# Designs tried in a protein design run: designed miniproteins, single chains. Part 46

Each design is a single chain, and the fold is of that chain. pLDDT is the mean over its residues in the fold that is shown.

## One batch from the design tools (miniprotein)

Design m1591
Fold by ESMFold2-Fast:
Structure m1591 (fold): chain A 65 residues (1-65)
Amino acid sequence: GPLVSARDALAAASALGASAGGAVIAELRKQHGEELSADQILAAARASGNEEALAEVEAVVRAAA
């Protein structure tokens, strides 16, 4: 899938007020560094079981990619 900078994804989350989605992305950044895939971000949100975080990361991925 397309690569997304963790920095750009977190900036998009901040701009959208996506606090739950931003938390998921920040955790991925700690584990995997700055280069994330859109699929990786979405998969992490699905694995969290948090529907609000999933909706928020979907919006973030569209804004950042």
Scores: mean pLDDT 80

Design m1592
Fold by ESMFold2-Fast:
Structure m1592 (fold): chain A 74 residues (1-74)
Amino acid sequence: GPVYTGVGTAYDEKGNKVGEGTATGSTPEEAAEKGAVAGMLAAGRNGAGKVTAVGTAYLDGEEVARSEGSGVTG
């Protein structure tokens, strides 16, 4: 089947970008979720505490799914 690319961006409580990551998945939803997690993990490595993350899945450059989450990374 196709491979979907997930791009994740994490933001702090003030809306500043504090992390970004990429992942792949076998479904749009899996790629978006794994992208969001990758963004949160990057935010944790950058010393961020409480974050919100958005993961967006792409196939051939087109957005096919989105996932949102929140967590504490530090």
Scores: mean pLDDT 81

Design m1593
Fold by ESMFold2-Fast:
Structure m1593 (fold): chain A 76 residues (1-76)
Amino acid sequence: DKELEEAQKRAEEMVQQLEEYARVLESEGSLREQAERLRELAKRFREAKGRGMGVVEELERELAETAREIERERRE
């Protein structure tokens, strides 16, 4: 199913981006909790890849909110 394959590919791309961002935040020392939130989202994207695009889209919305929180915390 092309839809499931596309959802899986998109989820895998998001996992790679989230793990990379988490590594950057961990290197900054003070943002380890934020890095852990990103790693938890990456795990959920991996689990969602078999559940279809709707679940991936829900996680992308949650990621957008989390990214805004992290950017606010980085400015403080």
Scores: mean pLDDT 79

Design m1594
Fold by ESMFold2-Fast:
Structure m1594 (fold): chain A 88 residues (1-88)
Amino acid sequence: MDSLAELLLKAAKKGDITTAIGLLLRMIGEVIDAELKGNKEAAELFRKALEYMKKAYKAALEGNDEEAEKYAKKATELYEKAKKLMEE
């Protein structure tokens, strides 16, 4: 029930760098998979989601929980849109 963004923010708050890196690498893998399948629109949305995920992680590390949650929400919206395009 936790989104990838929620799991990343929990990892950041706990200092669990290994889990945080693993989640970011998973998103990088989804960008590459979309590119290899020729779904350029999904690949671009996954890249934008990854950028917002990095911003959310940075904000969480800086203790800016409100900004971290806003970026995490944006990342989740873009990620779910990209996933929908990959399932079509």
Scores: mean pLDDT 83

Design m1595
Fold by ESMFold2-Fast:
Formats: sequence, C-alpha cells, structure tokens
Structure m1595 (fold): chain A 65 residues (1-65)
Amino acid sequence: AKAEIEKLAAELEKTIKQMVEKVRQYRKALSEGNFEEADKLAEQIRKLHLEAGRIMAEIRAAAAR
C-alpha cells in the first residue's frame, strides 16, 4: 500500500513534469504561428492528462486498501 502509493506518486510527478514541458512547447509553437505543431502538442498534452488521471485513480484505489 504505502510503497505502491509512493511509486504511483513518483509516476504522477514525472507525468506532470512532461505535461508542463509540452505546454511550454505548445506556447512556443503558437507564438511562431506553427499551428500544425501546436495541434500535435495539444494531442500529446491530452494523452498525458489522461495518464495523470489514471495514476490518480490508482493512488485512490491503493489508499482505500
């Protein structure tokens, strides 16, 4: 339980850091008028957001045990 939660929390932190990096790239692409790259980055951010949600759900499930 505790070790599982700590592992999941570390994975969540890593996923959030990756998402923040992609958001920075997205802002740069928009400022450069590169809408094709911005659309690709938006899809990558969406996938990371779903992954973060999955990890949070697993943390909640582990905490309930």
Scores: mean pLDDT 86

Design m1596
Fold by ESMFold2-Fast:
Structure m1596 (fold): chain A 55 residues (1-55)
Amino acid sequence: SRREKILEAANEANKVMQEVLDKLLAQGVPKEEAQRKAMEAGIEVYEKQMKEIDK
């Protein structure tokens, strides 16, 4: 159950990273900068999800 919740958090973070990456690339942001910002957004989502699981 906890392992499943962690996997769900990772999947949600990956989904957000992909959405942010696609959006920034569509706006003409350079690939390296878009990847960095997407990773930052994914990490933030993952950390928020993990805090909720650990309550």
Scores: mean pLDDT 82

Design m1597
Fold by ESMFold2-Fast:
Structure m1597 (fold): chain A 95 residues (1-95)
Amino acid sequence: MSETFKRALEFAVETGKRLAELKERVERIGDEELKEEFEEFLKEVEEKAKELGELFREKDPESEEVKKAFEEFKEEVEKKIEELEEKIREAEEKQ
């Protein structure tokens, strides 16, 4: 197995766990706007993950193109999760 593909699988597992925890927190808060924003983010992640999966299928996983696409995907997802975690934390503090 390629190292890049292995890292992508590990990232997917860890990100999935983190998103599941955030979903529970959003549902507990009951803020409809935050819930809608979270659902939109999940849809974006699914669409981008599908595109990345097609690249892994069509290209060499160790190519610069695939590595760059994975790094960009990881950075975008991590940044958005951090933004959502901050909004969720602020909403929780108001309760």
Scores: mean pLDDT 81

Design m1598
Fold by ESMFold2-Fast:
Structure m1598 (fold): chain A 100 residues (1-100)
Amino acid sequence: SERIEELKEEAEKLREEIQEKWKQIQEAIKNKDYEKAIELLEEAIELARRLKEVLDELIRLLKEEKADPREILRAQVERLVASGEALVAERMLKKLKEKM
């Protein structure tokens, strides 16, 4: 389905943007630029939220179209990873804000 391919492309783009934000977050923390780290963490949380929504829709459509169970499992694992990364980012954001 065209919609499944669109969702896969959107998910890949969001994953790449999240990976780039995490590299920038690590650099900002290393440089003790906590203001920049906070900004980047808030952006990473929003991107992870969007990725979860895209993956939820992708999983729904893959199940409806009776796609390969391995493809469904891969999308479900990616959704769990995105959820975990968002929780880590939210915890880091809270700690940094408490120190400023």
Scores: mean pLDDT 88

Design m1599
Fold by ESMFold2-Fast:
Structure m1599 (fold): chain A 80 residues (1-80)
Amino acid sequence: MRKRLAELLRAGGEAAKQAFHAAADAGLIKANDVWEILLRYDLHPNALTRLEVAAPDTPDVKKLREELAYFVEYGKIKKE
């Protein structure tokens, strides 16, 4: 399952959101697990290191957190 979710995240869009919503609803993943999936399969490890070093409120980090919340709690953050 995690591998399929990572592939959907790389593809992006509604399919990824639906997959994460379903897994989160079933209690199969937590926000931390989603972060790990993005880091290992969607983001390069060096990108994670830079994000970790960057301030939590930087635009890039903030945007990523908003996307994580949207995937875990489908529909909580609306795409504009």
Scores: mean pLDDT 46

Design m1600
Fold by ESMFold2-Fast:
Structure m1600 (fold): chain A 64 residues (1-64)
Amino acid sequence: MMSKQQALDAIRRVIDSGVEAGLSREEILKSVDHALKTLRTKQGLSESEVEELRKEAEKYIEEL
């Protein structure tokens, strides 16, 4: 089972990879949404946990 911290770290890696690849903010957010969908279906994260991770992802992108 993936912890919330491991899920957050995975999402941050997706964002960092997107930035390094020169993706736009919108493209990075789409990649994040896809990763969160995978975490929900494969790791059993709740809707609330997914929404918290998405807010953390948006904050992380804005802090870059």
Scores: mean pLDDT 79

Design m1601
Fold by ESMFold2-Fast:
Structure m1601 (fold): chain A 90 residues (1-90)
Amino acid sequence: AAVLTPPSEEAKKAFEEAVKTYRELLPQADAAIEALRQQGKREEAIRFSNELVAQRLRIVGAYLEGNPEEVKKALEDFQATVARAQAAAA
C-alpha cells in the first residue's frame, strides 16, 4: 500500500528541495498574514492562512505518496499563495 511504501528517492529529493524553499518562504508568509491582521483584513488573513495550511499538508502528503510532481506542484501553489498574500498586504 502507498502509505506503507517508503518514499522514492525522487520524492525524497523533491521533498528536500521543497523543504529548503518552504523554510525560506515561511517567514515571508507569516509576515504577510500578520500584516493583513494589522490592517484589519481579518477575513483575508484567515483565508490565506487556511490555504497555506492546506498546501503544507499537501506537500507532506505528496511526499508520503511518493509523488515528486505533486510535491513540486504543491510547493508552487504555496509560493503563489504567499505572493498573493504579500500583494494583498502591500
Scores: mean pLDDT 78

Design m1602
Fold by ESMFold2-Fast:
Structure m1602 (fold): chain A 68 residues (1-68)
Amino acid sequence: EVPLELKRVREFVDKLKEEFEAGKLSPEEVRDRVHGLQLWIDDRRRREPDSPAVKEIEKEVEELEKRA
């Protein structure tokens, strides 16, 4: 039961990874988008700490930040 919003955010992360790997985004653009995602994750984790979908998004965003 993934809410539409969580599915859309996951698709956004997947597209961000694709664009980063294709060299379409500057490091600054990647950082700005990652920062926005981290703020969203922190808010969602506070409200839904055991959500598997949020934890998976958090992991992917952390991996992307380490590469950028």
Scores: mean pLDDT 75

Design m1603
Fold by ESMFold2-Fast:
Parts: structure tokens; sequence; C-alpha cells
Structure m1603 (fold): chain A 95 residues (1-95)
């Protein structure tokens, strides 16, 4: 299992920056962090390698038009790119 926490975003000029804290409570491996809009469409992604017990901050950057202010779902997938091992909600804010 991967714990997804402190998922947050902000728009800075023409870019959106989403920061996600992930903690691997499962096996060592490669994980994919996805940002999904309210309709379940993928709007951002990043890959991270985590050891058991490791905590990492993952940053996803997208154009503002792809990731405007709003509510998003963050999912952590295992190395197969299909199995959801963690999930959280993120708010992308205008500063």
Amino acid sequence: MVTVSDARGEVRGDRAIVTVTVKNEGEDGDYTVLVLDENGNQVGAASVRLKKGETAEVTIVAPREALPPGRYTVKALSADGKTVVGEAEAEVREL
C-alpha cells in the first residue's frame, strides 16, 4: 500500500504545480502518480521509485489550461500502471 497525503496544487502564471507526498508502506518498487480531473481524465502524471517505508514528495507540472484551479483526484499506481495502491483528493488553488 502507498499512502498519498498532502496533495495540493497552485497556479503560478501559465503553469499549474501539483505537489503530492507519498509514503510506501508496501514493497520496494516503481509507482506512478496520476492526477485526474472530476470526470476521471488524466491531466498529469509522474513516476517515482520508492523503498519500503520511504516518503517522497512528487511534483507534477502542467500548463494552466490542462490543470486549472479546481478539485482533482490523485492516484498512486503500482508498476503495472493499472493497480491503484493509494488515493487522495487535491485542490488546485489560484494564488
Scores: mean pLDDT 82

Design m1604
Fold by ESMFold2-Fast:
Structure m1604 (fold): chain A 99 residues (1-99)
Amino acid sequence: SEELERAGEEAVRAVEEARRAELEGSPASVITGLALRAIGAGLQAALLGIKTGDKEGLEEVAKRLEEVAERARKEGAHLAALAGEGAANQVRAAVEELE
């Protein structure tokens, strides 16, 4: 669904913004604010997917979050990586709920 795709895109963007902020040495409040936004948007995507039964959309969002989290991990952006991993896990849990 469009709402699920939008929430997933917000989660992915927040992880990428947290990754850049962390690598640039931004204040902890900025990095953690972006990380919380990623988690919140990930949870919104998870809940929207459960409500709509959009398993395929949830799987796509989870894959994208896993990819940006892995990139953050490889680049040493550990806070952004944890946020992306947390968001991906929430979306994966929603996929399992639809099984």
Scores: mean pLDDT 90

Design m1605
Fold by ESMFold2-Fast:
Formats: C-alpha cells, sequence, structure tokens
Structure m1605 (fold): chain A 83 residues (1-83)
C-alpha cells in the first residue's frame, strides 16, 4: 500500500521533471516552472516534504528547483529498491 503509493508518486514526479527539463531546454521557463512546482506539490502530497519547505523551494530559480527535485527522486528510488 505505502510502497505502491510511493511508486506512483515517484513516477508522477519523474514525468513532471522530465517535461520541465524539456521546457527549460526549449527556453520555456514559465512552463518549466509550472511543471516543477507541480512536482513539488506531489512531494508534499506524498509526505516527502512539508508545505513550508515546498513554499521555500518555489521561491528558487527553476534550474535550482529542478536540481533539488531530481535529488529527491533519486533518494526515493533508492528507498524503494531497498530489498
Amino acid sequence: SEEEKLKKIIDEVEKLVKQAKTAFENGDYETSKELVDKAIDKLVEAGVISPEEAERLKTLPVEEQLYVVERYVKMLKIILKNK
């Protein structure tokens, strides 16, 4: 149950990050920011970060937001692959 929920959130966040990176690479910084902010909201929904931390992260430049969110995705994937 918790593992399935976490797997779903990781997949959703990873998809949003990939879309945000593509938008960023195309110079669409507004779309990139909207997508990474959605990824941050998914991390709050999953209980990975607090709403206060999410608000703090949303004040960062989009490139820094992408870096931080990608690190969370990598960490969560390691947790899920723990046998």
Scores: mean pLDDT 84

Design m1606
Fold by ESMFold2-Fast:
Structure m1606 (fold): chain A 80 residues (1-80)
Amino acid sequence: SAMEKEIVENFEKSIRLLEELIEEAKRTGDRQLLRELREGLERARKEIEKAKPYLSPEVYKHLKELLEEAEERLERAEEE
């Protein structure tokens, strides 16, 4: 649906921005920004779970995979 497409596009843009901010925090050593991004990722995960009944299984899987990739990037940045 058009709404599902808009949700996906908005989520993908949000994840890309989050990944850019992770790289910035990593470059500058901004531990406070990393904590804020961790909280943002937790909120994003909860929103996807709340949206699950309105998403196709394929779209839900795609959004979960994007979250998992962002999670791995954040964990690596937090280890520095």
Scores: mean pLDDT 82

Design m1607
Fold by ESMFold2-Fast:
Structure m1607 (fold): chain A 83 residues (1-83)
Amino acid sequence: SEKHELSLRAHKLFLEILKQMELSAEEKRELGRRLKEILSQDLSEEELIDKLLAAFKELKPDMSEETEELIREYGRLEFQLRQ
């Protein structure tokens, strides 16, 4: 199904983002908590992407533009999954 394919793509992007950010186990737990809060909100696509970027940047302020682009794409997929 389309929803299943979007879910797999979102999961793969999330794992790639985590790999690029090299987060500790503690940072991964904190990120997971923040993402759960953000993803539970009824947000527009732009609001969702902005909140996701802010959450990731709080843990790694000096992330690359390439990692930011992966986070934006992750946010777009997560938004589509909630339609």
Scores: mean pLDDT 86

Design m1608
Fold by ESMFold2-Fast:
Structure m1608 (fold): chain A 82 residues (1-82)
Amino acid sequence: DAAAAYIATVRRLAEAEGLSPDFRARLDDMLARHRDSTLDELGAALVRLFSEDIPLTPAEALRIIAGDEDTLREVLRKVARS
């Protein structure tokens, strides 16, 4: 299903980016809680999680909700650098 595919993509990209153990634990917990969520709900949860650590533009937020892998990768890199 679409949400499970997006969760798998997020996990794959997160593994590559050298995230802090604290952020990775929060991400993994959030993804586990959203296993049965819609893509919109999962995307909104990702936006809220990322916004705890970095500022997001409205365009970045909309692209994350849309499942844009390139934007997700860039945002994960920003979190890793923060």
Scores: mean pLDDT 84

Design m1609
Fold by ESMFold2-Fast:
Structure m1609 (fold): chain A 58 residues (1-58)
Amino acid sequence: SSLQQLEQQLQQQIKQKGQEHQDVHATGTKEQSDQASKKLEQLSQQAQQQIQQARQQQ
């Protein structure tokens, strides 16, 4: 349950940060927004991998 909560929080934080970034920078610099979106996607993948490893350790 603790690991599930961590997974949920990480996914929610990634989505929230992505939305905030898009809302703030989408009208300013599109290229930077696109690059940041790709970086957030990469971070999301890394977070998922960490969650899987944590579950295995538990």
Scores: mean pLDDT 69

Design m1610
Fold by ESMFold2-Fast:
Structure m1610 (fold): chain A 73 residues (1-73)
Amino acid sequence: MVEEVRREMEKAAEEAFKKSGGNYDAAILAVGQVGVDHVTRALAAGDEELAKKIEEVTKELIEELKKKKEEKE
């Protein structure tokens, strides 16, 4: 489940990055949108553990994208 969400986030980030012409901010926003949607759905289903894991993966991917943005100049 969490691995599937991570893959969805990675795909959304890649698509947003390509469509924006290499804009990391668009990729970061795409990851955040997928993360918020899945966290909200997990909490609505009463699965707090899944929600926490999704939040952690969302934060990790956003930090990775921020680091790549800073290193790109």
Scores: mean pLDDT 82

Design m1611
Fold by ESMFold2-Fast:
Parts: C-alpha cells; sequence; structure tokens
Structure m1611 (fold): chain A 74 residues (1-74)
C-alpha cells in the first residue's frame, strides 16, 4: 500500500480536527436535507476535504495524500 511520508503524516495529524469538523458538518447537512442525492453529498464532502488538504500542500501533494487516505476517490 502507498505509505505516507513523515511530513505528510504530520500534516494529516495536524489537519485531523479540521477534517473531522468537515465530516461532522456534512453529516448535519445530510441530516437536514434527507432528499439530497448520495452522489451530490459525496462530491461536496470530497471537495471540502480536498480544499482543507490543498490549503497546506501543493496540488500534486494534495492529490497523492487524497489517494492514500481515500483510495476509492479517483
Amino acid sequence: EPVLSPRERALLDELTPELQAVFSAMEERVRANPDMPEEEALAELYARVREVIASRLSPEEAERLLRIVFPDWV
């Protein structure tokens, strides 16, 4: 499996609270909008997670980290 570099792991640990906040916000949004299509909710979640990671990494490094953490999001 792809392995995180020490720098990528440290950044992921630093971003964990922010990523958890994004996930919690999306859970609340889906709960408030039960008619929202799953694909739309997942696309919005992916975009928000990507934005958080991309704020601290180059686009290429963000893509690499996303593929390691969320391998099904291609």
Scores: mean pLDDT 75

Design m1612
Fold by ESMFold2-Fast:
Structure m1612 (fold): chain A 72 residues (1-72)
Amino acid sequence: MSLGELQRELFEALGEASLLAKQLNDEEALARVKEISKEFFELRKNGKLTKEKLEEMIKEARELIEELKRKA
């Protein structure tokens, strides 16, 4: 999978998590989405964005989605 494909997957997952968190009024979950997004931009700015880091962030975003689905 290309870096562009992984980036798209990350932001699709973050978008889903953000939407679910807003529907549940879960401010902690919204803050977690913001932190993952911030980590992505910092890694990109510093030239440290790798496939492994993107896969880790995607996993965290998907785990957050599953946590939010359990609350719904």
Scores: mean pLDDT 84

Design m1613
Fold by ESMFold2-Fast:
Structure m1613 (fold): chain A 78 residues (1-78)
Amino acid sequence: AAAREEEERRRILEKLARLAAGDFDRADYEEVVERLIEEGRRAGADPEVLEELEKEWELLREANPRSVEELLELSEKA
């Protein structure tokens, strides 16, 4: 279903834009990351890259960032 798939992609992009603009929401962040990993897998991304992303995601989840600024700090130190 092309229309539904396009709408779903737009929804994820809107969540990314909100996160980048400083409207940090934990559930939105989790959904965006999970969706990106799933899309990468479907697109045939390298398994090693996906494993690295999953490990980084686990570290970020454990740190429980409360803002985009805190998330960026963690990403820079990873």
Scores: mean pLDDT 65

Design m1614
Fold by ESMFold2-Fast:
Structure m1614 (fold): chain A 94 residues (1-94)
Amino acid sequence: EEEREKKIKEVAELLGEIVGKQASELIKNMSKEEKIEYVKEFTKHLIEQWKEVGASLEEILESLKEALESIDENTPLDEEIKKAAREATLEELK
């Protein structure tokens, strides 16, 4: 059971990294306005998907953080884009 929980966490982290890397490739040539819109929709979509599978609030926030950090590492995000992601997170979690 402990080994299973560890594997689930590792898989969630890997999926976050993969999804973040794919998103970074899509946004790298976008305008600032397009990046804001994309990251906002991306954040909403991930939260909705995780809610549907019964993920806890803590799991949703950790996975989202991993995905957004993966995007930022591959395609550095302006503070306005990061703010858009935070606002989308708050809107979806209310």
Scores: mean pLDDT 71

Design m1615
Fold by ESMFold2-Fast:
Structure m1615 (fold): chain A 56 residues (1-56)
Amino acid sequence: GAAAGQAAATELAEREAVRALILGRISPEQASAVGRAAETMTSEEEARALVAAALR
């Protein structure tokens, strides 16, 4: 359902942001912004796109 999709998207975006932070590719502020934006997402694909955009 939509709630489950949104939760999965949030978890994915947070995990990818943390991974990027560990690799030195993203700042803690950017990771926090990704996490906040992920709360509005309904799909894992949207979360992946957000993380990819943040890493540019």
Scores: mean pLDDT 70

Design m1616
Fold by ESMFold2-Fast:
Structure m1616 (fold): chain A 74 residues (1-74)
Amino acid sequence: MEELLKLEKELIEAVKAGEDWSKLEEILEQIKKHLTPKEQKLADLIFEGRKAKKNGEEEKAKKLEEEFKALVAA
């Protein structure tokens, strides 16, 4: 769990720093190698959510955040 949180923070920070999507995708692939299938889905939701937020798709970002919370609770 701690490793997942750290890697998720790294991905979010890279998005905020204005890294291109190829770099972000590279980080995500590194994350996925250390994750269970459930955690991989969580990482995908975070990635898609941050991308949507960056593109100004606030409604889509909010939906992905809710899906993330639901998956964490499951």
Scores: mean pLDDT 72

Design m1617
Fold by ESMFold2-Fast:
Structure m1617 (fold): chain A 73 residues (1-73)
Amino acid sequence: REYALAAARRAGLAEPDEATLELLEAYSQGDRNHFRTLLGLAIERALAEGAPRLERRHVEAVAAGLGLTPSRP
């Protein structure tokens, strides 16, 4: 959680909501390195489209591109 909030702030994005953070955790399946990779790609996507914050849709789009499924829905 703290890592994701710090990364978003460093990128100049507004703080992501709890649902977005929970989705990142679900797709990473408890893997810290996977979490960091997914977060980084989602932030890059948000920045590329000029979004003011990291949103659930950015995480979902990146996860879909990587063929990821959430951990135990």
Scores: mean pLDDT 73

Design m1618
Fold by ESMFold2-Fast:
Structure m1618 (fold): chain A 68 residues (1-68)
Amino acid sequence: MKEIELEFEVEDPETGQKVKIKTKALVDEKSGVAVAFAKISENSYAEVTVKLDKDGKVLEEDIKIYSK
């Protein structure tokens, strides 16, 4: 697996403010899919799934936000 750095912007569900998140993810080199988990606040986190092409360009990005 290759390690990549992901940068994305999400809205904090507690404050409504936009938060920039940087996280590291491991890419499955056969599928080009990487999954990362990043903390947004004390009560919320994001699950980010990206699909990369052969050159490392993001083709698809899916962000799920979980809160307590």
Scores: mean pLDDT 76

Design m1619
Fold by ESMFold2-Fast:
Structure m1619 (fold): chain A 92 residues (1-92)
Amino acid sequence: SLSSLFPKVEEEDLRKLLEIELKHGLTLSTTLEEFEEYLKEEGYDEEEIKRLLEVRKKLLEGQKKLAEYYIKNGIDVEKSKKILEQIEKALK
């Protein structure tokens, strides 16, 4: 199922991630390094930064798997390829 493509994350970590994403206008192409700088700006400590970086990385990897699945099955192929390219740039 599609839900198996996404790792389970703690609700509180997901909420924090979404708040930062909305506040700073983060996109699928926002790098992990850029995300780390936003977390530092917001005053998160090193352990929180490490945890939230891992959460974002896992969510991006899940989105990548979903985009690859859509491409393989002929679903919105052009859009899915663009999404995949953005995510791959964010994960490099």
Scores: mean pLDDT 81

Design m1620
Fold by ESMFold2-Fast:
Structure m1620 (fold): chain A 103 residues (1-103)
Amino acid sequence: SMEEEKKKYLEKLKDTVEEYFRLEGVSEEQAREIAEELVKTAEEIHETLGLEYKKILKLVKHILAGFPIDESELSEKEKEAKKILEEKIRELLEEARREEAEE
């Protein structure tokens, strides 16, 4: 069931990211592309740090919603994952804003 859990959480992550950016006024196509890149980033975090997909999804939800994250409750792997996710989300948002005027 590890493959089933991976698929389930990555699909939830994609849906969560796509919905968030669409609500923020990003085009449906750009929101999908951002979601696909964050899915790849989540898979890399899982492979590199061994962090569970459900924990990666939780971090993404907190970052996007701006919910306070008590870092004292985070493991060192979760702190590293948070840093990677925050940087990637920032880069993807900047790229989308730059490209929003392109056809």
Scores: mean pLDDT 79

Design m1621
Fold by ESMFold2-Fast:
Structure m1621 (fold): chain A 112 residues (1-112)
Amino acid sequence: PSVLTEADRLRSELFAAAEAGDVERMVALALELARKGQITPAELRLLLTAGAEAAERLAEILREQNFDPRVIAAVEEAARLLAEASPEEQARRLGELLAEPLRYFYELTLNK
């Protein structure tokens, strides 16, 4: 078999967990990619849709990694909305909050 990087292995496992509906494993693998500085916009989106606890843990990891403060602030706001808002409010506003951290994250990753 081809030698895969650790990040490639984690991504393969993450997408397998997502297809299986194993949200807990998907979140754990996405957070591990974030800790390694290897998280992509697709993985960030999946993590933010998993709920408030996943978003809060992501924000903590991004702070520890000294990530862009705009992305951290947007992730923290997403976590707050997911924790406090009704399901109807989340459905209306989640797309806007997801767009902000994804946009800033894309800007940072495309400049490398």
Scores: mean pLDDT 70

Design m1622
Fold by ESMFold2-Fast:
Structure m1622 (fold): chain A 67 residues (1-67)
Amino acid sequence: SGEERAELLERKGVLHVVRTGRPPSFEEVVEMAVEAGLSREEAERIVAEAKSPEEALRLAGQYLLSQ
């Protein structure tokens, strides 16, 4: 479901910070969104609208919830 995919994306973002000690880049958010079930084209389009990688994760999560 969209909720399960959004939760997966949120957990990927949290685990990235825990493992690396830094926030994800825009490119890393694209890869996380693709792993959560978005196409690369949709992930790149959504990320391009964001002001920061953290906002990109939120927008991608919202998109997954709407599916």
Scores: mean pLDDT 86

Design m1623
Fold by ESMFold2-Fast:
Structure m1623 (fold): chain A 63 residues (1-63)
Amino acid sequence: SSQIQQIEQRIKQLEAIRSMLRDQLANAKARRDTDTVKQLEQQIAEIDERIKQLKDQLKQLKS
């Protein structure tokens, strides 16, 4: 279904963004940029929460 496909595509997009942010986080940690580290950790946490919500929604739609 289009709704299931849209959610799966959005999860894939968010996972790609999360991967990019994790690379940025590693670089910020190497530079000891504490402010950027905190900001990136917060952004990653927000993406993780969104992915979790979308996966829960996907599970309900497939039931």
Scores: mean pLDDT 90

Design m1624
Fold by ESMFold2-Fast:
Structure m1624 (fold): chain A 61 residues (1-61)
Amino acid sequence: SEEIRKIISEMIREAMKQGLSPKEVTEIALELINYVKYHPDLSVEEIREKGKELIEKKKAE
């Protein structure tokens, strides 16, 4: 959906803002897209929280 696309784009921008590399940003985007695909009933807020979780996990590596 367009709402899901917008929130994924928001999370991509946030990951870049936090200094992640293009490769790391791409990995987060793909993981988030797959997560949404397997959890279709997620709200925009739940998707945003998952995006933040993935960013923090990548930063901790």
Scores: mean pLDDT 82

Design m1625
Fold by ESMFold2-Fast:
Structure m1625 (fold): chain A 85 residues (1-85)
Amino acid sequence: DELLEKRRRIEDRVYKALLEAGVPQDVAGLAAIAASDAFMEGLTPEEAADKAVEYVKKQRPDLSDETLEKIREAVRKALEEFEAE
């Protein structure tokens, strides 16, 4: 249950960061799930951000490279901030 609560906190943190960065709600949700999963598995913020981008690109191949880069950066920063707490 503690692990589930931690995952929810990470997912919420990443999701809010993506919304603040201007990422659409549906895309932010996809990225937050993928990033929180990867981070909980022990990946670094950078690796988790890369996994989030891979997942989003697979689900939404219509997104621009600029949008994907925005997602990667917002996810990485949010996870680094979470790790520093």
Scores: mean pLDDT 86

Design m1626
Fold by ESMFold2-Fast:
Structure m1626 (fold): chain A 100 residues (1-100)
Amino acid sequence: SKLDKVLEAVSKSVSQETLEKIKKVADAMKTEEDAVEVVLLALQYRGAVPFMSEEEREEARKDLLEAFLKYSKLSDEEVEKLVKELVEALEAEGKKEFES
């Protein structure tokens, strides 16, 4: 599937713990197309983190949460928990790549 190909590519650029969090969020989405979209948004955020101010990161976190709430089949509370865990992992990954 398209999602499987995207997740395979992701597995080469993130830790196993981050990959598991991405998979949990993808599994929570209503359709495969929605799952692909949220995975790509998460990767875009990870790549942008080293170049963002704290204020820009707060805005991006809100945008991610809104997208995940829109596409998810889970309750808002469940989505908020998954997004918080994923965002924390993505921020840690993005910062590590540029700390050298």
Scores: mean pLDDT 81

